# Designed miniproteins, single chains, continued (5): the designs that were tried, part 94

Each design is a single chain, and the fold is of that chain. pLDDT is the mean over its residues in the fold that is shown.

## One batch from the design tools (miniprotein)

Design m19257
Fold by ESMFold2-Fast:
Structure m19257 (fold): chain A 68 residues (1-68)
Amino acid sequence: MSEEEILQSVEKLLQSLIDEAKTLSPAQRRALLAATRTFLDRLAASLSPEAQKRVAELVEAMEAEVAA
């Protein structure tokens, strides 16, 4: 799988998680975000520096959207 395909999959996953998080309690939302961060940090460790930066930007955008 290419890095571009991985990034597209991450974007789709994060959009689904944003929609789901808005329906969750604050405690469940925190748990979901923490699990997502852990998963993406592990994934990013195997990617190029450019892809790692893009993943970090997507995660920050997700956290901002959920907080709004």
Scores: mean pLDDT 77

Design m19258
Fold by ESMFold2-Fast:
Structure m19258 (fold): chain A 61 residues (1-61)
Amino acid sequence: GPTPSIETLAQFYTDTKASPRSFARYLVEKELFSKETAREALRQAGVSQADIDAALADLSE
Protein backbone atom coordinates (compact mmCIF):
# COMPACT_ATOMS: atom_id res chain seq x y z
CA GLY A 1 0.00 0.00 0.00
CA PRO A 2 1.02 3.67 0.00
CA THR A 3 3.69 4.80 2.46
CA PRO A 4 1.93 6.10 5.60
CA SER A 5 2.32 9.79 6.51
CA ILE A 6 4.22 10.96 9.59
CA GLU A 7 0.86 11.96 11.11
CA THR A 8 -0.49 8.43 10.53
CA LEU A 9 2.59 6.88 12.18
CA ALA A 10 2.29 9.30 15.15
CA GLN A 11 -1.37 8.29 15.59
CA PHE A 12 -0.35 4.61 15.37
CA TYR A 13 2.18 5.19 18.18
CA THR A 14 -0.54 6.80 20.35
CA ASP A 15 -3.09 4.04 19.60
CA THR A 16 -0.70 1.13 20.31
CA LYS A 17 0.47 2.53 23.70
CA ALA A 18 3.96 1.28 22.84
CA SER A 19 7.18 2.62 24.38
CA PRO A 20 9.22 4.96 22.13
CA ARG A 21 11.96 2.29 21.95
CA SER A 22 9.57 -0.53 20.93
CA PHE A 23 7.88 1.70 18.33
CA ALA A 24 11.19 2.88 16.82
CA ARG A 25 12.47 -0.72 16.67
CA TYR A 26 9.24 -1.90 15.01
CA LEU A 27 9.35 0.81 12.32
CA VAL A 28 13.07 0.45 11.51
CA GLU A 29 13.71 -3.30 11.92
CA LYS A 30 10.35 -4.85 10.92
CA GLU A 31 8.75 -2.25 8.60
CA LEU A 32 12.11 -1.03 7.16
CA PHE A 33 11.45 2.69 7.66
CA SER A 34 14.45 4.99 8.21
CA LYS A 35 15.55 6.15 11.66
CA GLU A 36 14.65 9.68 10.50
CA THR A 37 11.05 8.60 9.79
CA ALA A 38 10.82 7.00 13.26
CA ARG A 39 12.25 10.20 14.83
CA GLU A 40 9.74 12.43 13.00
CA ALA A 41 6.79 10.19 13.96
CA LEU A 42 7.79 10.19 17.65
CA ARG A 43 8.35 13.97 17.58
CA GLN A 44 4.90 14.50 15.99
CA ALA A 45 3.37 12.28 18.73
CA GLY A 46 4.83 14.62 21.39
CA VAL A 47 7.66 12.38 22.64
CA SER A 48 10.56 14.36 24.18
CA GLN A 49 13.83 14.75 22.24
CA ALA A 50 15.73 12.91 25.01
CA ASP A 51 13.36 9.90 24.82
CA ILE A 52 13.57 9.88 21.00
CA ASP A 53 17.40 9.96 21.11
CA ALA A 54 17.44 7.11 23.67
CA ALA A 55 15.02 5.01 21.57
CA LEU A 56 17.08 5.44 18.38
CA ALA A 57 20.41 4.81 20.17
CA ASP A 58 19.11 1.35 21.21
CA LEU A 59 18.65 0.27 17.55
CA SER A 60 21.22 -2.34 16.42
CA GLU A 61 22.16 -0.55 13.17
Scores: mean pLDDT 78

Design m19259
Fold by ESMFold2-Fast:
Structure m19259 (fold): chain A 128 residues (1-128)
Amino acid sequence: SMLEKLLKETEKQGDKLLEVARKVAEILNRPDLAEEIESNYKKLRDALKKAVEALKNGDYDTALKYIQEAEEYAFKLNKLVDELIELARKEGVPEDLIKEMEDARKKFNDALSKLLTALLIEVNLLKS
């Protein structure tokens, strides 16, 4: 399905973001920040998977609940990545690596936005 393809792309880009964020956090000696980013990403990923599965089962109320949870974890994840980027710039992490992280975040957010939009459209059309 289109939703499964969008979910797979979101996970692919998310895994790339997590990989570069871990490298930056390691340079900064901030394992706490890496763990918090990973935790919010896993919760986001799980919420997206549950939303897609709920839609497949015709459970639109459950799908909407998980879409809302996914949006909350996406907000928290982006806030943490913003903090990591700001700290990386202050501590003199190489600009190429900071740019790699910014590019990974943009690709992740682009994929996530497409998935969340498709999920919301499908919930609204099938529930109405």
Scores: mean pLDDT 90

Design m19260
Fold by ESMFold2-Fast:
Parts: sequence; structure tokens; C-alpha cells
Structure m19260 (fold): chain A 86 residues (1-86)
Amino acid sequence: SEAAKLLEEAIKLYEEALKNPEDVSKAIEGSEKAAEARKILGERRERGEEPSEEEKELMKRVQELQKEFDEKAGELAIKVEEEELK
């Protein structure tokens, strides 16, 4: 499905962002792809079409990767602040 494809693209972008958390561009792109997928799934749900099991698992994976990125970015921000205040 189109939503599954967008979620897979978001997963790949977040995995790349986790390798280089200082470069937020991949995380931004991943967030945009995830938002587009959620919009498609939301519109389908309004038509009485539930997400597939695959789409639900992909969405869960995106949410897990978003959380991991937010945690790593937060840790990096704290470290930078500590180094600048020395």
C-alpha cells in the first residue's frame, strides 16, 4: 500500500538519522513521510477501512524509532550544553 511504502521510507530515514543524530535533516524527512502515511490511514479509517496488520506494525516501528531519535537528540543537546559551560 501507499501508506506502507511511506512508513518503510520513514523507517529508513530514521535509521539513517540515528547513525548521525547531529544531522536532523533525515529525521525531519522521516517525520514528514510518517505524517503523510498517518493522513492516508486516517482518511481510509474515515471510509471504514482499518489499517492492515503490516501497516500497524510499520507504524509501531516508526514510533519506536522516533522515540529513540528523540532520546539520543536530547542526550546530545545536554552534552553540548555541559561542554559549552566548562
Scores: mean pLDDT 76

Design m19261
Fold by ESMFold2-Fast:
Structure m19261 (fold): chain A 75 residues (1-75)
Amino acid sequence: MELEKLREEARKAAEAGAGEETVAELLKRAMRYVIEHREERPDITDEDLEMLERALEGIENKRYQEVADELNAEL
């Protein structure tokens, strides 16, 4: 699935040290995909959305590595 591919790409980029901007872009794409497609995926809870919104805000505030670490810990 497209989301799983984006998650895996973000994880691999973070592990490879590809850079904060690259990791942030991939994570932002994955989070936006989840938020936009939540209605098609009833397995996504409101708690999951709150976590993703916080992660997206972290990216916007230049906290890229913390966001990547938090998401990869859950994934």
Scores: mean pLDDT 63

Design m19262
Fold by ESMFold2-Fast:
Structure m19262 (fold): chain A 88 residues (1-88)
Amino acid sequence: MVEKGKEIFEKYLSDLVKIDGKGGTKGPDLTRGGTHDEKYYDVEYQYKLLKEGIPGVLPSLEGKLTDEEIKALAEYIVSKMKPFDEPP
């Protein structure tokens, strides 16, 4: 699942946002702490954000990706979040 999410990020989002310091130079890093509370480390919460989109940051992925692909991307984002995601 995490590997699939990485592939999806690299194909569709890497020019818009960063994950673990990788991707577009002008986009926000979705995994770098400081601006996220603990709820952002939940896969279900990330799935909802990706499906709905984030105004001014990320377009809605509904209809562009399948639910399974959005879920895989959410799992990848959460897996790369720092510093507090230790070891479930």
Scores: mean pLDDT 65

Design m19263
Fold by ESMFold2-Fast:
Structure m19263 (fold): chain A 89 residues (1-89)
Amino acid sequence: GKETGLKLAKDGLKDAQITLEDAKRLGPDASLPEAVGLALRAIGAIFMGEQALKLAPDDEEAQKLAKEAIELGKEALRLAMEAVRHGKL
């Protein structure tokens, strides 16, 4: 429902923001387990945003926050995957 979608959008955005900050802080110096953990967290935030879009299609606040969660989550995932590619074990 609308309230569940808005809550998922807010929670997803918060998780995406924290994960992106962690990804930026660790950077290419992230170990492989840390980089994988960041990637999984980013995927989770993206998933929450995608679910929020589906559950609250008519809630403009939820739609905006969910889109931001997906965008920031994708950025965090990109940074995490760069750390994985650099082979820091």
Scores: mean pLDDT 85

Design m19264
Fold by ESMFold2-Fast:
Structure m19264 (fold): chain A 80 residues (1-80)
Amino acid sequence: SLSSQAASEEELEALEENVRRLADEGVAAARAGDASLAASLLAAAGILVVELEIMGASKERVERARAYVREAAAEADALL
């Protein structure tokens, strides 16, 4: 394993946590009736999923993060 790969594991974990946090905040914004904030937070979460893929996260990790954002977006839409 490369040293950059070892360093990227911490970064990948941080990105996964940020994806979940932004998605959860997006749902919370939708629940509060703030459609613009909800859209911005969910878009930011989606960007971090792309970042996970670019940084070489496993397919399983990327699919998990993508599914989380997709489910959060569906919940937000149902609340608006």
Scores: mean pLDDT 82

Design m19265
Fold by ESMFold2-Fast:
Structure m19265 (fold): chain A 78 residues (1-78)
Amino acid sequence: MPKLTFDEVKERVTAEVPEAKLEKVDDSTVIITVKESKIQVNLDTGEQKVLYAGADPSGMSVANKAAAIIKGLVKEAA
């Protein structure tokens, strides 16, 4: 089955949202960090979980944009 990889996700997100940092937790889970805000995304389901919302709303807005890109890639890969 076609499976979305961390490297593919990182390349796409970094190209569109260069201020977002991606960390690989495991083969199916990544964490997006923008400023103080952290969002976890599952690469198999596209499920999003907010780990920490920083005081700056712009950081959360940009992190949500990066998460939306990942969710789009998950749906296209399915």
Scores: mean pLDDT 79

Design m19266
Fold by ESMFold2-Fast:
Structure m19266 (fold): chain A 74 residues (1-74)
Amino acid sequence: ATPEEQLAKLKKANEEAKAAEKAGDKDKALSIYGQNVIDYKELLKELPQNHPLRAQIEQQLQEDQAQVEKLQKQ
């Protein structure tokens, strides 16, 4: 899959995680955000340092990591 296709799948998973969090399913939300953090890190590892999507992926990684930390404290 292209980096664009991988990013689109991860964004869709984030929507599912937000829906789970809104529904009160903390365990499902945490599982999805946690998996996304792993997948974003792997995608960044495989992309060249000058790839135009790196900044967007790094921002999404930071946001999902913050959600994981927030949900773990609750």
Scores: mean pLDDT 85

Design m19267
Fold by ESMFold2-Fast:
Structure m19267 (fold): chain A 91 residues (1-91)
Amino acid sequence: MLEEAIAAYEPEVAAAVAAGEDPIATMERILEKLAGMSREEIENLSEKEKEELLKFAEEAAENGDPEALTEEDVRKLAAARLYESLQRRKA
């Protein structure tokens, strides 16, 4: 599950935040690792690709079986969360 993959990095996030690092920026770096894509690559996705990632994340949250997620599904979910985080920073 994506949440379990993120939870494995929770001690790293806590240590970075304790050291004075921005928690949002730290989480974005972890999402980059899980997605296999940089923040710049996510921002440079076409509008269609961005919409497809967000739709996939929404469908997985509402109707998806979290136990049936593949490595590719985890990467897509991480990419969608990274995109959402970047959009919140611009708002």
Scores: mean pLDDT 72

Design m19268
Fold by ESMFold2-Fast:
Structure m19268 (fold): chain A 65 residues (1-65)
Amino acid sequence: LPEVTVVLGGSMPKEVIARTIRSHRGTVVIEAPKENAEEWREFGEEAAREAPGATVVMREVEEKL
């Protein structure tokens, strides 16, 4: 079965993102600008520990048109 990928913006509250990771079965991609990517990477790793069934991927995005 195809894995459902959820894409979350780094402007969302961390609480919402953490809950999404814990409730999601499959891949969760957190997209954030480069300047915020380091912060989101650490947060994502911590949240993934509570959801071993989820794969959390940090993706740096460039905020452009």
Scores: mean pLDDT 69

Design m19269
Fold by ESMFold2-Fast:
Structure m19269 (fold): chain A 93 residues (1-93)
Amino acid sequence: MLEKKVEELVEKVKPAMEALRAGDRETAARLFEEVLGLDPEEVLKASDKEVLGMVYKKLLEELKKLAEEVGDEELLEEIEKEKEQLEKMLAKV
């Protein structure tokens, strides 16, 4: 069930990543704010690499919080594995 929420977050982030790569930083900032709660002003003034770092850190924080709330140590291991997949997915969009 947590796996579905991880997939939902990744799917929601993909359009924002596509907008960022297309140079539509305003749309990317808005979508990142909606999905991850990133500060749109920070996204607008940051480089693409810095934005990717912000997205990655925020996703890890959200996933770790969800796993801790569920109280399942096995889910923490799954999040660590999904972290590598998430990095690869974000790098390819």
Scores: mean pLDDT 72

Design m19270
Fold by ESMFold2-Fast:
Structure m19270 (fold): chain A 73 residues (1-73)
Amino acid sequence: SKAEAAEAGRKAVEAALAGDIEAAARYIQQVSGLSAERARRAGEGARALADQLGPEAASKMVGNELYEAQLTG
């Protein structure tokens, strides 16, 4: 759901900012259906995005991408 994607995006960005890319990848994988490898790369991207745009903007962007992934399979 959109709410699950938004929460996963928030938790993924929080974990990535804390340096826990593995936790970020797990949150992404749970809602997106991505493989562990792709989810880890997405977690790294979430960290880079948060470093550039801040945690609030990054969380919204990641949440929107995860919701789109849920809709498209």
Scores: mean pLDDT 83

Design m19271
Fold by ESMFold2-Fast:
Structure m19271 (fold): chain A 87 residues (1-87)
Amino acid sequence: MDELQQQVKQLEDQVQQLEAQVQQAEEYMKTGDLGEGRDQLVQIADQAQQVSHQAVQLGPIASDVALRAGGVAGRAVRAALEAEEKL
C-alpha cells in the first residue's frame, strides 16, 4: 500500500474511534454525570482537532478525513457546551 494511503487509513481509524467515544460520552451524560461527560467531550474535541490538523498536512488526499475529524470536534464541543449549561 502507498505510504500516504496507509497514513490516511490510520487517521480514518482514529476518527472512527473518536466518533464512538463521542457517542459513549453523550450516552454517559444522559445518566446525569454531566461533569465527567463534559470533561471527556473536551478531551475528544482536542484529539479530533489534532487528527484534522494532521489530515490537512497530508494534503488533498486526506481532505475527507480532515472534514470528518472537524465534524467530530464540532459535535463534541456542542455536547460539552450543552452539558456546561446544565451544570
Scores: mean pLDDT 83

Design m19272
Fold by ESMFold2-Fast:
Structure m19272 (fold): chain A 100 residues (1-100)
Amino acid sequence: TKLEELAKEAVKLLKEAIELRGKALNEPDLAKIEIERLDTLLQSFQEGKVSAEEFVGTMRELLEKLREQAKKLPEEDKKKILELIKRGEKLLEEIEKLIS
């Protein structure tokens, strides 16, 4: 479905941002755990265990946390991560329009 495609794209962008932060902070194991949690969230959404509203809410919380963490990074890494966050937020807005 279009909803599932948008959810997959949003998760993909957030995974990229988490991986970039993990490399910048030299925290690859933490990044791996966070990415696995995102895969679990997406799977739960696809299986109907989590509603679209709950999925969007959780994704927004994760994007906000990542934005705050990005403030502590070198400017180049921060800029790349904030761009991914912005693209992810746009996809979540599109999901909300489909479920309203």
Scores: mean pLDDT 87

Design m19273
Fold by ESMFold2-Fast:
Structure m19273 (fold): chain A 71 residues (1-71)
Amino acid sequence: SQQAQQDIQQAQADIKKAEEDLKKGKDDLKATKPGDRDALNKAIGSILRAIGDIVEAELRIKKAQEQLQKS
């Protein structure tokens, strides 16, 4: 359906944004000074959140693709 195609496009856009957030988190991790535990924890937290956003968006794509196959 048209709605499922739009859902896929939106999820693909969400993945692209989350991949950019993941790159930023990795850069922040590399910039962390030895012994700066707060900066390390913040960078790791940002990376984990971005990974979660990618996984959620990929699951949304699978669900929308299954709906297209039934149509």
Scores: mean pLDDT 86

Design m19274
Fold by ESMFold2-Fast:
Structure m19274 (fold): chain A 70 residues (1-70)
Amino acid sequence: GSEEEKQAVQAILDAARAGHLGVAATSARKLAESTDNPQVKEYLKKASEAAEAGDRDTAIENLQKALDLL
């Protein structure tokens, strides 16, 4: 449900804020594969790509945008 997905995005955001970019990248990618919301999927993909590149600020920005839609 929406609350479960919101909690999942929040956990990924917390990981990214803590500097755990590898965990954030993997988790955002997995959630992007399962979400039915196309805009949330787009932001999670962008967050995963940014986290893989080591761009913590861009990863956080895109995770916050995904969370705002939930």
Scores: mean pLDDT 86

Design m19275
Fold by ESMFold2-Fast:
Order: structure tokens, then sequence, then C-alpha cells
Structure m19275 (fold): chain A 63 residues (1-63)
């Protein structure tokens, strides 16, 4: 849904997916994970990014 008030500087789902994809790509290229682990790693990276962004957004709203 569109924001009704001034939005916090949080990443969109599309942006989170893009960043997570780059992280997964780098990990695969470095041999840190396998293609089988790609989905799990992507899910974890997205979750971590979302958690960090939620915290940052709350801090920005309080500042």
Amino acid sequence: APPRLAPVPALTDEQIESYAEKAVDAALQAGLITEEEREDFLERVKKVIRAHQAGSAAQAAAA
C-alpha cells in the first residue's frame, strides 16, 4: 500500500532482493556456498537485511 505519511528510509522488497542476490552471487563465486544452498542463503540474507533495515528505520524515525 502507498505510504500516507513521510516514509522512513527503508529498502523495498525489490531492493532487498537485489542486494541479497549480489551477496549470494559473490558467495557462489567465492565457493562459500553451493547452488543447493543458494535458496537458504538468499533467505537468510534477505531476513538479515530486513531486520537491519527495520532497526535503522525505527532509529531514523526517532531521530
Scores: mean pLDDT 70

Design m19276
Fold by ESMFold2-Fast:
Structure m19276 (fold): chain A 57 residues (1-57)
Amino acid sequence: SAKEKVEEAGKYAQQGKYEEAGKMAKEAGASDRMAEKAVTPEGAENAIVEASIRSGV
């Protein structure tokens, strides 16, 4: 489930849906702080990376 949420967050980011990407990254284990900053491509990427590290994906 965490891996699937990281993948889904990546798909949202590719579509320019950074807030949705941040929400999925948060569900996958990203911190609230990193997820809240997912309003830019860089912010979304950082949240997804943190989720991947924390979830072991």
Scores: mean pLDDT 81

Design m19277
Fold by ESMFold2-Fast:
Structure m19277 (fold): chain A 80 residues (1-80)
Amino acid sequence: GWRDLARRALDLARQGRVRQAADYLIRAGRQLGDDRVVRIARRIRRSSGGRAQMGAIVLAQGIIDGDIDGAVRRAERFLR
């Protein structure tokens, strides 16, 4: 389910595999039906460096924890 996708995304993001993490987050957002998650994950996918990695980590962790609103806000702050 979407939690398993988010857990895989978190592991990939922690490894610096940000593009792959973002692909899992896009899939998780689609399963959740949350367009905000899909949009921010697509932005992470197009981004690079530590900000994109942190965005992926906080978005994935928030989905796992059930704090999607907080996760989206925190991820957006990393993506200027």
Scores: mean pLDDT 89

Design m19278
Fold by ESMFold2-Fast:
Structure m19278 (fold): chain A 83 residues (1-83)
Amino acid sequence: SEDLEKGEELFKQGKYKEAAEKYLKVVENGSESEKISAVYVLHEVAKKLNAKELEELTERLIRDPSLLTEETIKELRKLVEKI
């Protein structure tokens, strides 16, 4: 995924909010495996930025990927936008 690759580059540069925006696009449009990977790296972004609500939601989704519904994806978007 181009968005996943660009997100990794931005993360390495310390551009965590921009990386989160790229990972969010993967969560919205990627394959099932890409979505899971994107949630893991979005959790790392949340930890780097001390974004507690995003950290808690991504941790829950890592424990149970079946919770990654259209509603939780909308909540992820709102939390990323607050960064």
Scores: mean pLDDT 87

Design m19279
Fold by ESMFold2-Fast:
Structure m19279 (fold): chain A 79 residues (1-79)
Amino acid sequence: SKLEEFRKKLVEGPVKEIEENKEDPEKAKEIYEKKLKEAKELIELAKKGEDTPFRDFLIELYQETIKAIKETMEKLEKE
């Protein structure tokens, strides 16, 4: 489904990209900071849009992305 595709691209994709760069902490951090900024900007853009269930779904999905990448970075920094 289209919703499943969005989850894979917006949540799993950024996490995988950070994890693939585990051995390069500077690169992992750059990817993390870029994805964090993009997700925050997309949440703000979505909030300015029309109040629809799809908008609410996208905001929740981007918030899930932020949480997932933060947890991934914390895990890598402790290893």
Scores: mean pLDDT 81

Design m19280
Fold by ESMFold2-Fast:
Structure m19280 (fold): chain A 91 residues (1-91)
Amino acid sequence: SEAGERAAELAREGALLTSKGEGRKQAEGGSAAGMSAAGAYASNELGLGPEAAAIDAESAAGAARRGGGPHGEEGARLAEEGARLAREAAE
């Protein structure tokens, strides 16, 4: 699904942005968000549908937000936008 691919792209972009924040918490949040974004890619590649990609992108958003700071918050917003697009495609 194109929406699933876009969700994975936005989740990965958010994870990378979170990792640009200074400190261990931001690095941990970015790493966890990156793992969830990789899950979204895998779900899309395996044809599990956009709902599976949305769940993984939502997980990435949560990890980015736990990283905190402006980069983590913006990273979470990118992943949330990806999840929203994938959920709309699942309808």
Scores: mean pLDDT 82

Design m19281
Fold by ESMFold2-Fast:
Structure m19281 (fold): chain A 65 residues (1-65)
Amino acid sequence: MKELVEELKKNPSAELARKLAQALEDAGYTEVAELIKKAIERNPDSPAVHESIIEVAEKILEDLE
């Protein structure tokens, strides 16, 4: 999961964001994963959406550490 967040920071893409959402779902964060998937579906190329997704994922990773 950390690697996916780092990759998304380097090269923001809808595909990486969806992959990160799947990893979050597999980790038990189903509600967060659904929100990310919907945000990307509506605005796949939005820098603001990608930045928000990264911020949420980083906060979750900090809580797991």
Scores: mean pLDDT 78

Design m19282
Fold by ESMFold2-Fast:
Parts: structure tokens; C-alpha cells; sequence
Structure m19282 (fold): chain A 97 residues (1-97)
């Protein structure tokens, strides 16, 4: 059923949530290091987006809002892919997994 499919997707995202959060923290550190060496507006923008993500995630975790944690995790995966694309465009290396 569509409800069971949606529930499985939410459960998978919740399971991934800690890993995605830690990956974004690593990406933020790498972005900040590159921004200090050679500032780019795009690097600053993604640093801000990750800060907003981490703040929203902390609030969702405090409120035990599993649905919001799942949605934030999906957004986090999207942000990681966009940052990887930016690194390729700028000739920068992503952080090790």
C-alpha cells in the first residue's frame, strides 16, 4: 500500500539520519577550510545552509519529531550532492568518507 511504502521510506531516512548529520558536519569543516584559503560566495552559502540544517535537526531531535528528522535527512542528502557538484566545479577535493 502507499501508506506502507511511505512508512518504509520514513524509517529508512530516520535510520540514515545520524550518518547524514555527521557527513554534513565533515562537509562544513571542509567548506570552511577552503573558504579561509580562497573565499567564494558559493562556499559561504553552503556553510550557512548546513548551519541552518544542523540547527533544525537539533530542534527536531529535542522535540522527538521523527517525521521532521526524516524530511531533514532527505534535505541533507540533497545538500551533500549539491556540495559535491560545487567541489567538482571548483576543482576541490571532498572530505574522506
Amino acid sequence: SKQEEAKKKIEELIKKAPEVKEQLKRYKKTLEEYQKEKPHPELEEFIGLIDDYLEAYEKAEEEKDEILIAYLTGLGEFLIERIKELFKELGLEPPPE
Scores: mean pLDDT 86

Design m19283
Fold by ESMFold2-Fast:
Structure m19283 (fold): chain A 100 residues (1-100)
Amino acid sequence: SALFEDLLAELEALIAGDAPFERIAAVLLQIASLAGRHELSEEQRARLIALLRRAMEKAGVPAAEIEALVARLEAATTPQEFSDEVLRALEAIARAVAAA
């Protein structure tokens, strides 16, 4: 829990500070790894989804793709399924950054 809370706080700070994609990606990979192995609280899951939405918006991911990815994250019923959708959001961010 403490490590996951620290990673969420770091992700929030990186997004707010317009950090380079590589730093955001490194933290999201750690978050996805933990989310795939450990059950997150509803509050932790909602906070991560909100941060992923903001990261995708800042990266220039199209609004329709953001809504589809958020819906998939909210629909995930297992830790592994949720982790896979976090990685899909990271891939969308990577594509948007590469297109800019």
Scores: mean pLDDT 89

Design m19284
Fold by ESMFold2-Fast:
Structure m19284 (fold): chain A 79 residues (1-79)
Amino acid sequence: SALAEELAAHIAAGGKIRGTLYDENWNSLGERVITGEFSKTESFLAGIEYDAKTKKDYLLVLDPKLGLAYVDPAEAEII
């Protein structure tokens, strides 16, 4: 989606976003800052994953404490 690609491009340019992380069962893991750099404190943007069931792109993130998680681009904000 254009929104997922826009947010990923913002992060690739050195920007950050804030969003709610979800597990594979769509349980909320809490709000996190997502960046394009590995950190001990912030989530790393791993890519964009298309979900055929919802027909929507999600941001795939790797959090240093929570592991692999998903962010809905529509819920994310640029910071």
Scores: mean pLDDT 87

Design m19285
Fold by ESMFold2-Fast:
Structure m19285 (fold): chain A 73 residues (1-73)
Amino acid sequence: RGQEYVDEFNRRIAELVRELDVPPEKREEVQLAVIKATNRVLKAIDAGVPEEELRRLMDEQLAELRAFLEKAV
């Protein structure tokens, strides 16, 4: 359970990071932001939230991460 959502979320994050071509200097900062976003999704999975709510949370976290990356790069 949940592993498929974690895999999907991580794949989407990897695509975003590749798209933005983050410089090495910023990669550690980006990695910390990614860990934070991933932990929020994991917490929701552990809490047993419905799939529809989980997908919304994942989309929200990805949008927040994109905004952060655009500011950091």
Scores: mean pLDDT 77

Design m19286
Fold by ESMFold2-Fast:
Structure m19286 (fold): chain A 95 residues (1-95)
Amino acid sequence: MIEEVRARIARETPAALAEIRRYAEKYSPNEEEKQKLYAELTEQLRLLQDGLLLRALEEERKRRGSMTAEQEEEMARLRPAAEAARARNAAVQAA
């Protein structure tokens, strides 16, 4: 299941980045704002993908009861970023 999530992210990332670039070009009045918007949306995509991967790892842990040392390290690395993204989204939603 984790491998399916990783494969999906790898498969969908190029198309998602192309859409982000197209969106930034369409909605930005100048080059500086286009680059800023592209960077911001690319960062949002990465946080979303990290969140999906973390959730898949948490479900695998729950289902299997155990994980490899590499998977535990990956979860530890992703968890702070995912928590920061959730806090940011909650703040935006509350505003």
Scores: mean pLDDT 76

Design m19287
Fold by ESMFold2-Fast:
Structure m19287 (fold): chain A 72 residues (1-72)
Amino acid sequence: MDMSQAYMAVLAAQDDLLRRLRNGEKAVDAFRATAEELRRQAERMRREGASQEAVDLLLQAADSYLDAADLL
């Protein structure tokens, strides 16, 4: 159940990223904002007692977006 929540959070963050890019936000700023949102979701899920695997999925996704921002 928590893995499904983590997966849905990643999809929601990706959808938000696409909306930011469509609105003309700079890619670096949009990617960093997406990473911050995923980190906030990971912290929320950790507080709610989600599995470490679910939390790690969100944190790894956040790190991937930050790495992508550094390449832009």
Scores: mean pLDDT 84

Design m19288
Fold by ESMFold2-Fast:
Structure m19288 (fold): chain A 68 residues (1-68)
Amino acid sequence: MPTVMELLNEARKRLSSEQFDAFMDELIARVNEYNAEHKYDMSNPEQREEREKAVGEIVREILEKLLA
């Protein structure tokens, strides 16, 4: 699975400046919603991995929406 950082780099390459700004705004909003619903413990490796996967899915969904 690509990392969140790799997905963000892909978004920068594939999106226009306006699309990238919209992408970042939606990403921040969705990650904040996820964090509000899920108590996050950075010391737990499983929770950290689950959060990375969840953020990766959010990035993919937004990227697919903006490229459609």
Scores: mean pLDDT 75

Design m19289
Fold by ESMFold2-Fast:
Structure m19289 (fold): chain A 70 residues (1-70)
Amino acid sequence: GLRLREGDRVQFSNGTVGVVVEVLGPDEALVRTGGGEVRVRLTASGPDWSEAEAIADGRLVYRGRVRRAA
């Protein structure tokens, strides 16, 4: 499954790319994107894509999949 580490580049299934700036837990991290910082929570791990939610300013802004960018 996907393990988030500081400095990791991640791709969202909508095409957004971000960088992990802080790991908050085993399945949760702050990610900087072109639109600002979002809190990403992994909800299920997959072999390539993992299910995830993203929160910004206390609001759910994304639900879909994420993976490590190549």
Scores: mean pLDDT 83

Design m19290
Fold by ESMFold2-Fast:
Structure m19290 (fold): chain A 117 residues (1-117)
Amino acid sequence: MKELTLEQLERLLELIDEAIKESNGDFLKAVKILREKMKEEGLSDLEEDIALTLLGTVFAALNEAKRITDPEERRAFIRELVRRTVDYLEDHYGVKISDEAREFLEERVVELVEKYA
C-alpha cells in the first residue's frame, strides 16, 4: 500500500473504537480484539500493522492526556502525538497520508481519547 486513503483510515479507526469499547480500556485485550476484527475484515498485514500502531497512539494519549487539566492543551497534545505517528507510518511503512487524512486522524483520535478518558 503506497497511499492510505481516508476510507481505509476511517475503517481502521472504527475497528479501534470497537476494540477499546469491548476491552474496557485494557490494552492487551484491545490488541487481541483488534487483531480478531481485522482478520474478519480481511485486512492486509500492512493495514493490520498500521491499525496496531494507531491503537498504541490512542492508548498513549489516554494515559498521558488525563494528566493535562486544560482541554485545549490536552487536544493539542493528542494532535501532536498523531502527527508524530503519521510521520512514523510514512517513514517506517512507506505509506503516504494526505493532509486531509492527517487532519481526519487528528480529530478522530481526539474524539476517541475524550470518549474513553
Scores: mean pLDDT 85

Design m19291
Fold by ESMFold2-Fast:
Structure m19291 (fold): chain A 68 residues (1-68)
Amino acid sequence: MDLDTEFLGLDTDGDGVITAEELKAYLEKLGFHPTDEEVQALIDRVSTDGVLDRAEFRELAAILREEA
């Protein structure tokens, strides 16, 4: 699936960022059951402000593919 299309689907309010809650819902849709602490740790690997922009989301998606 196109990452831009996935980002648009997660960014339900159209503010251009993905929150921890939206990322958790996405991971659960993929069959994972992360804790809030695990979601926050993933975000903290690519972001310093606790939300993901489009570039940070792409970086996180690449990390998840490498570690899976």
Scores: mean pLDDT 73

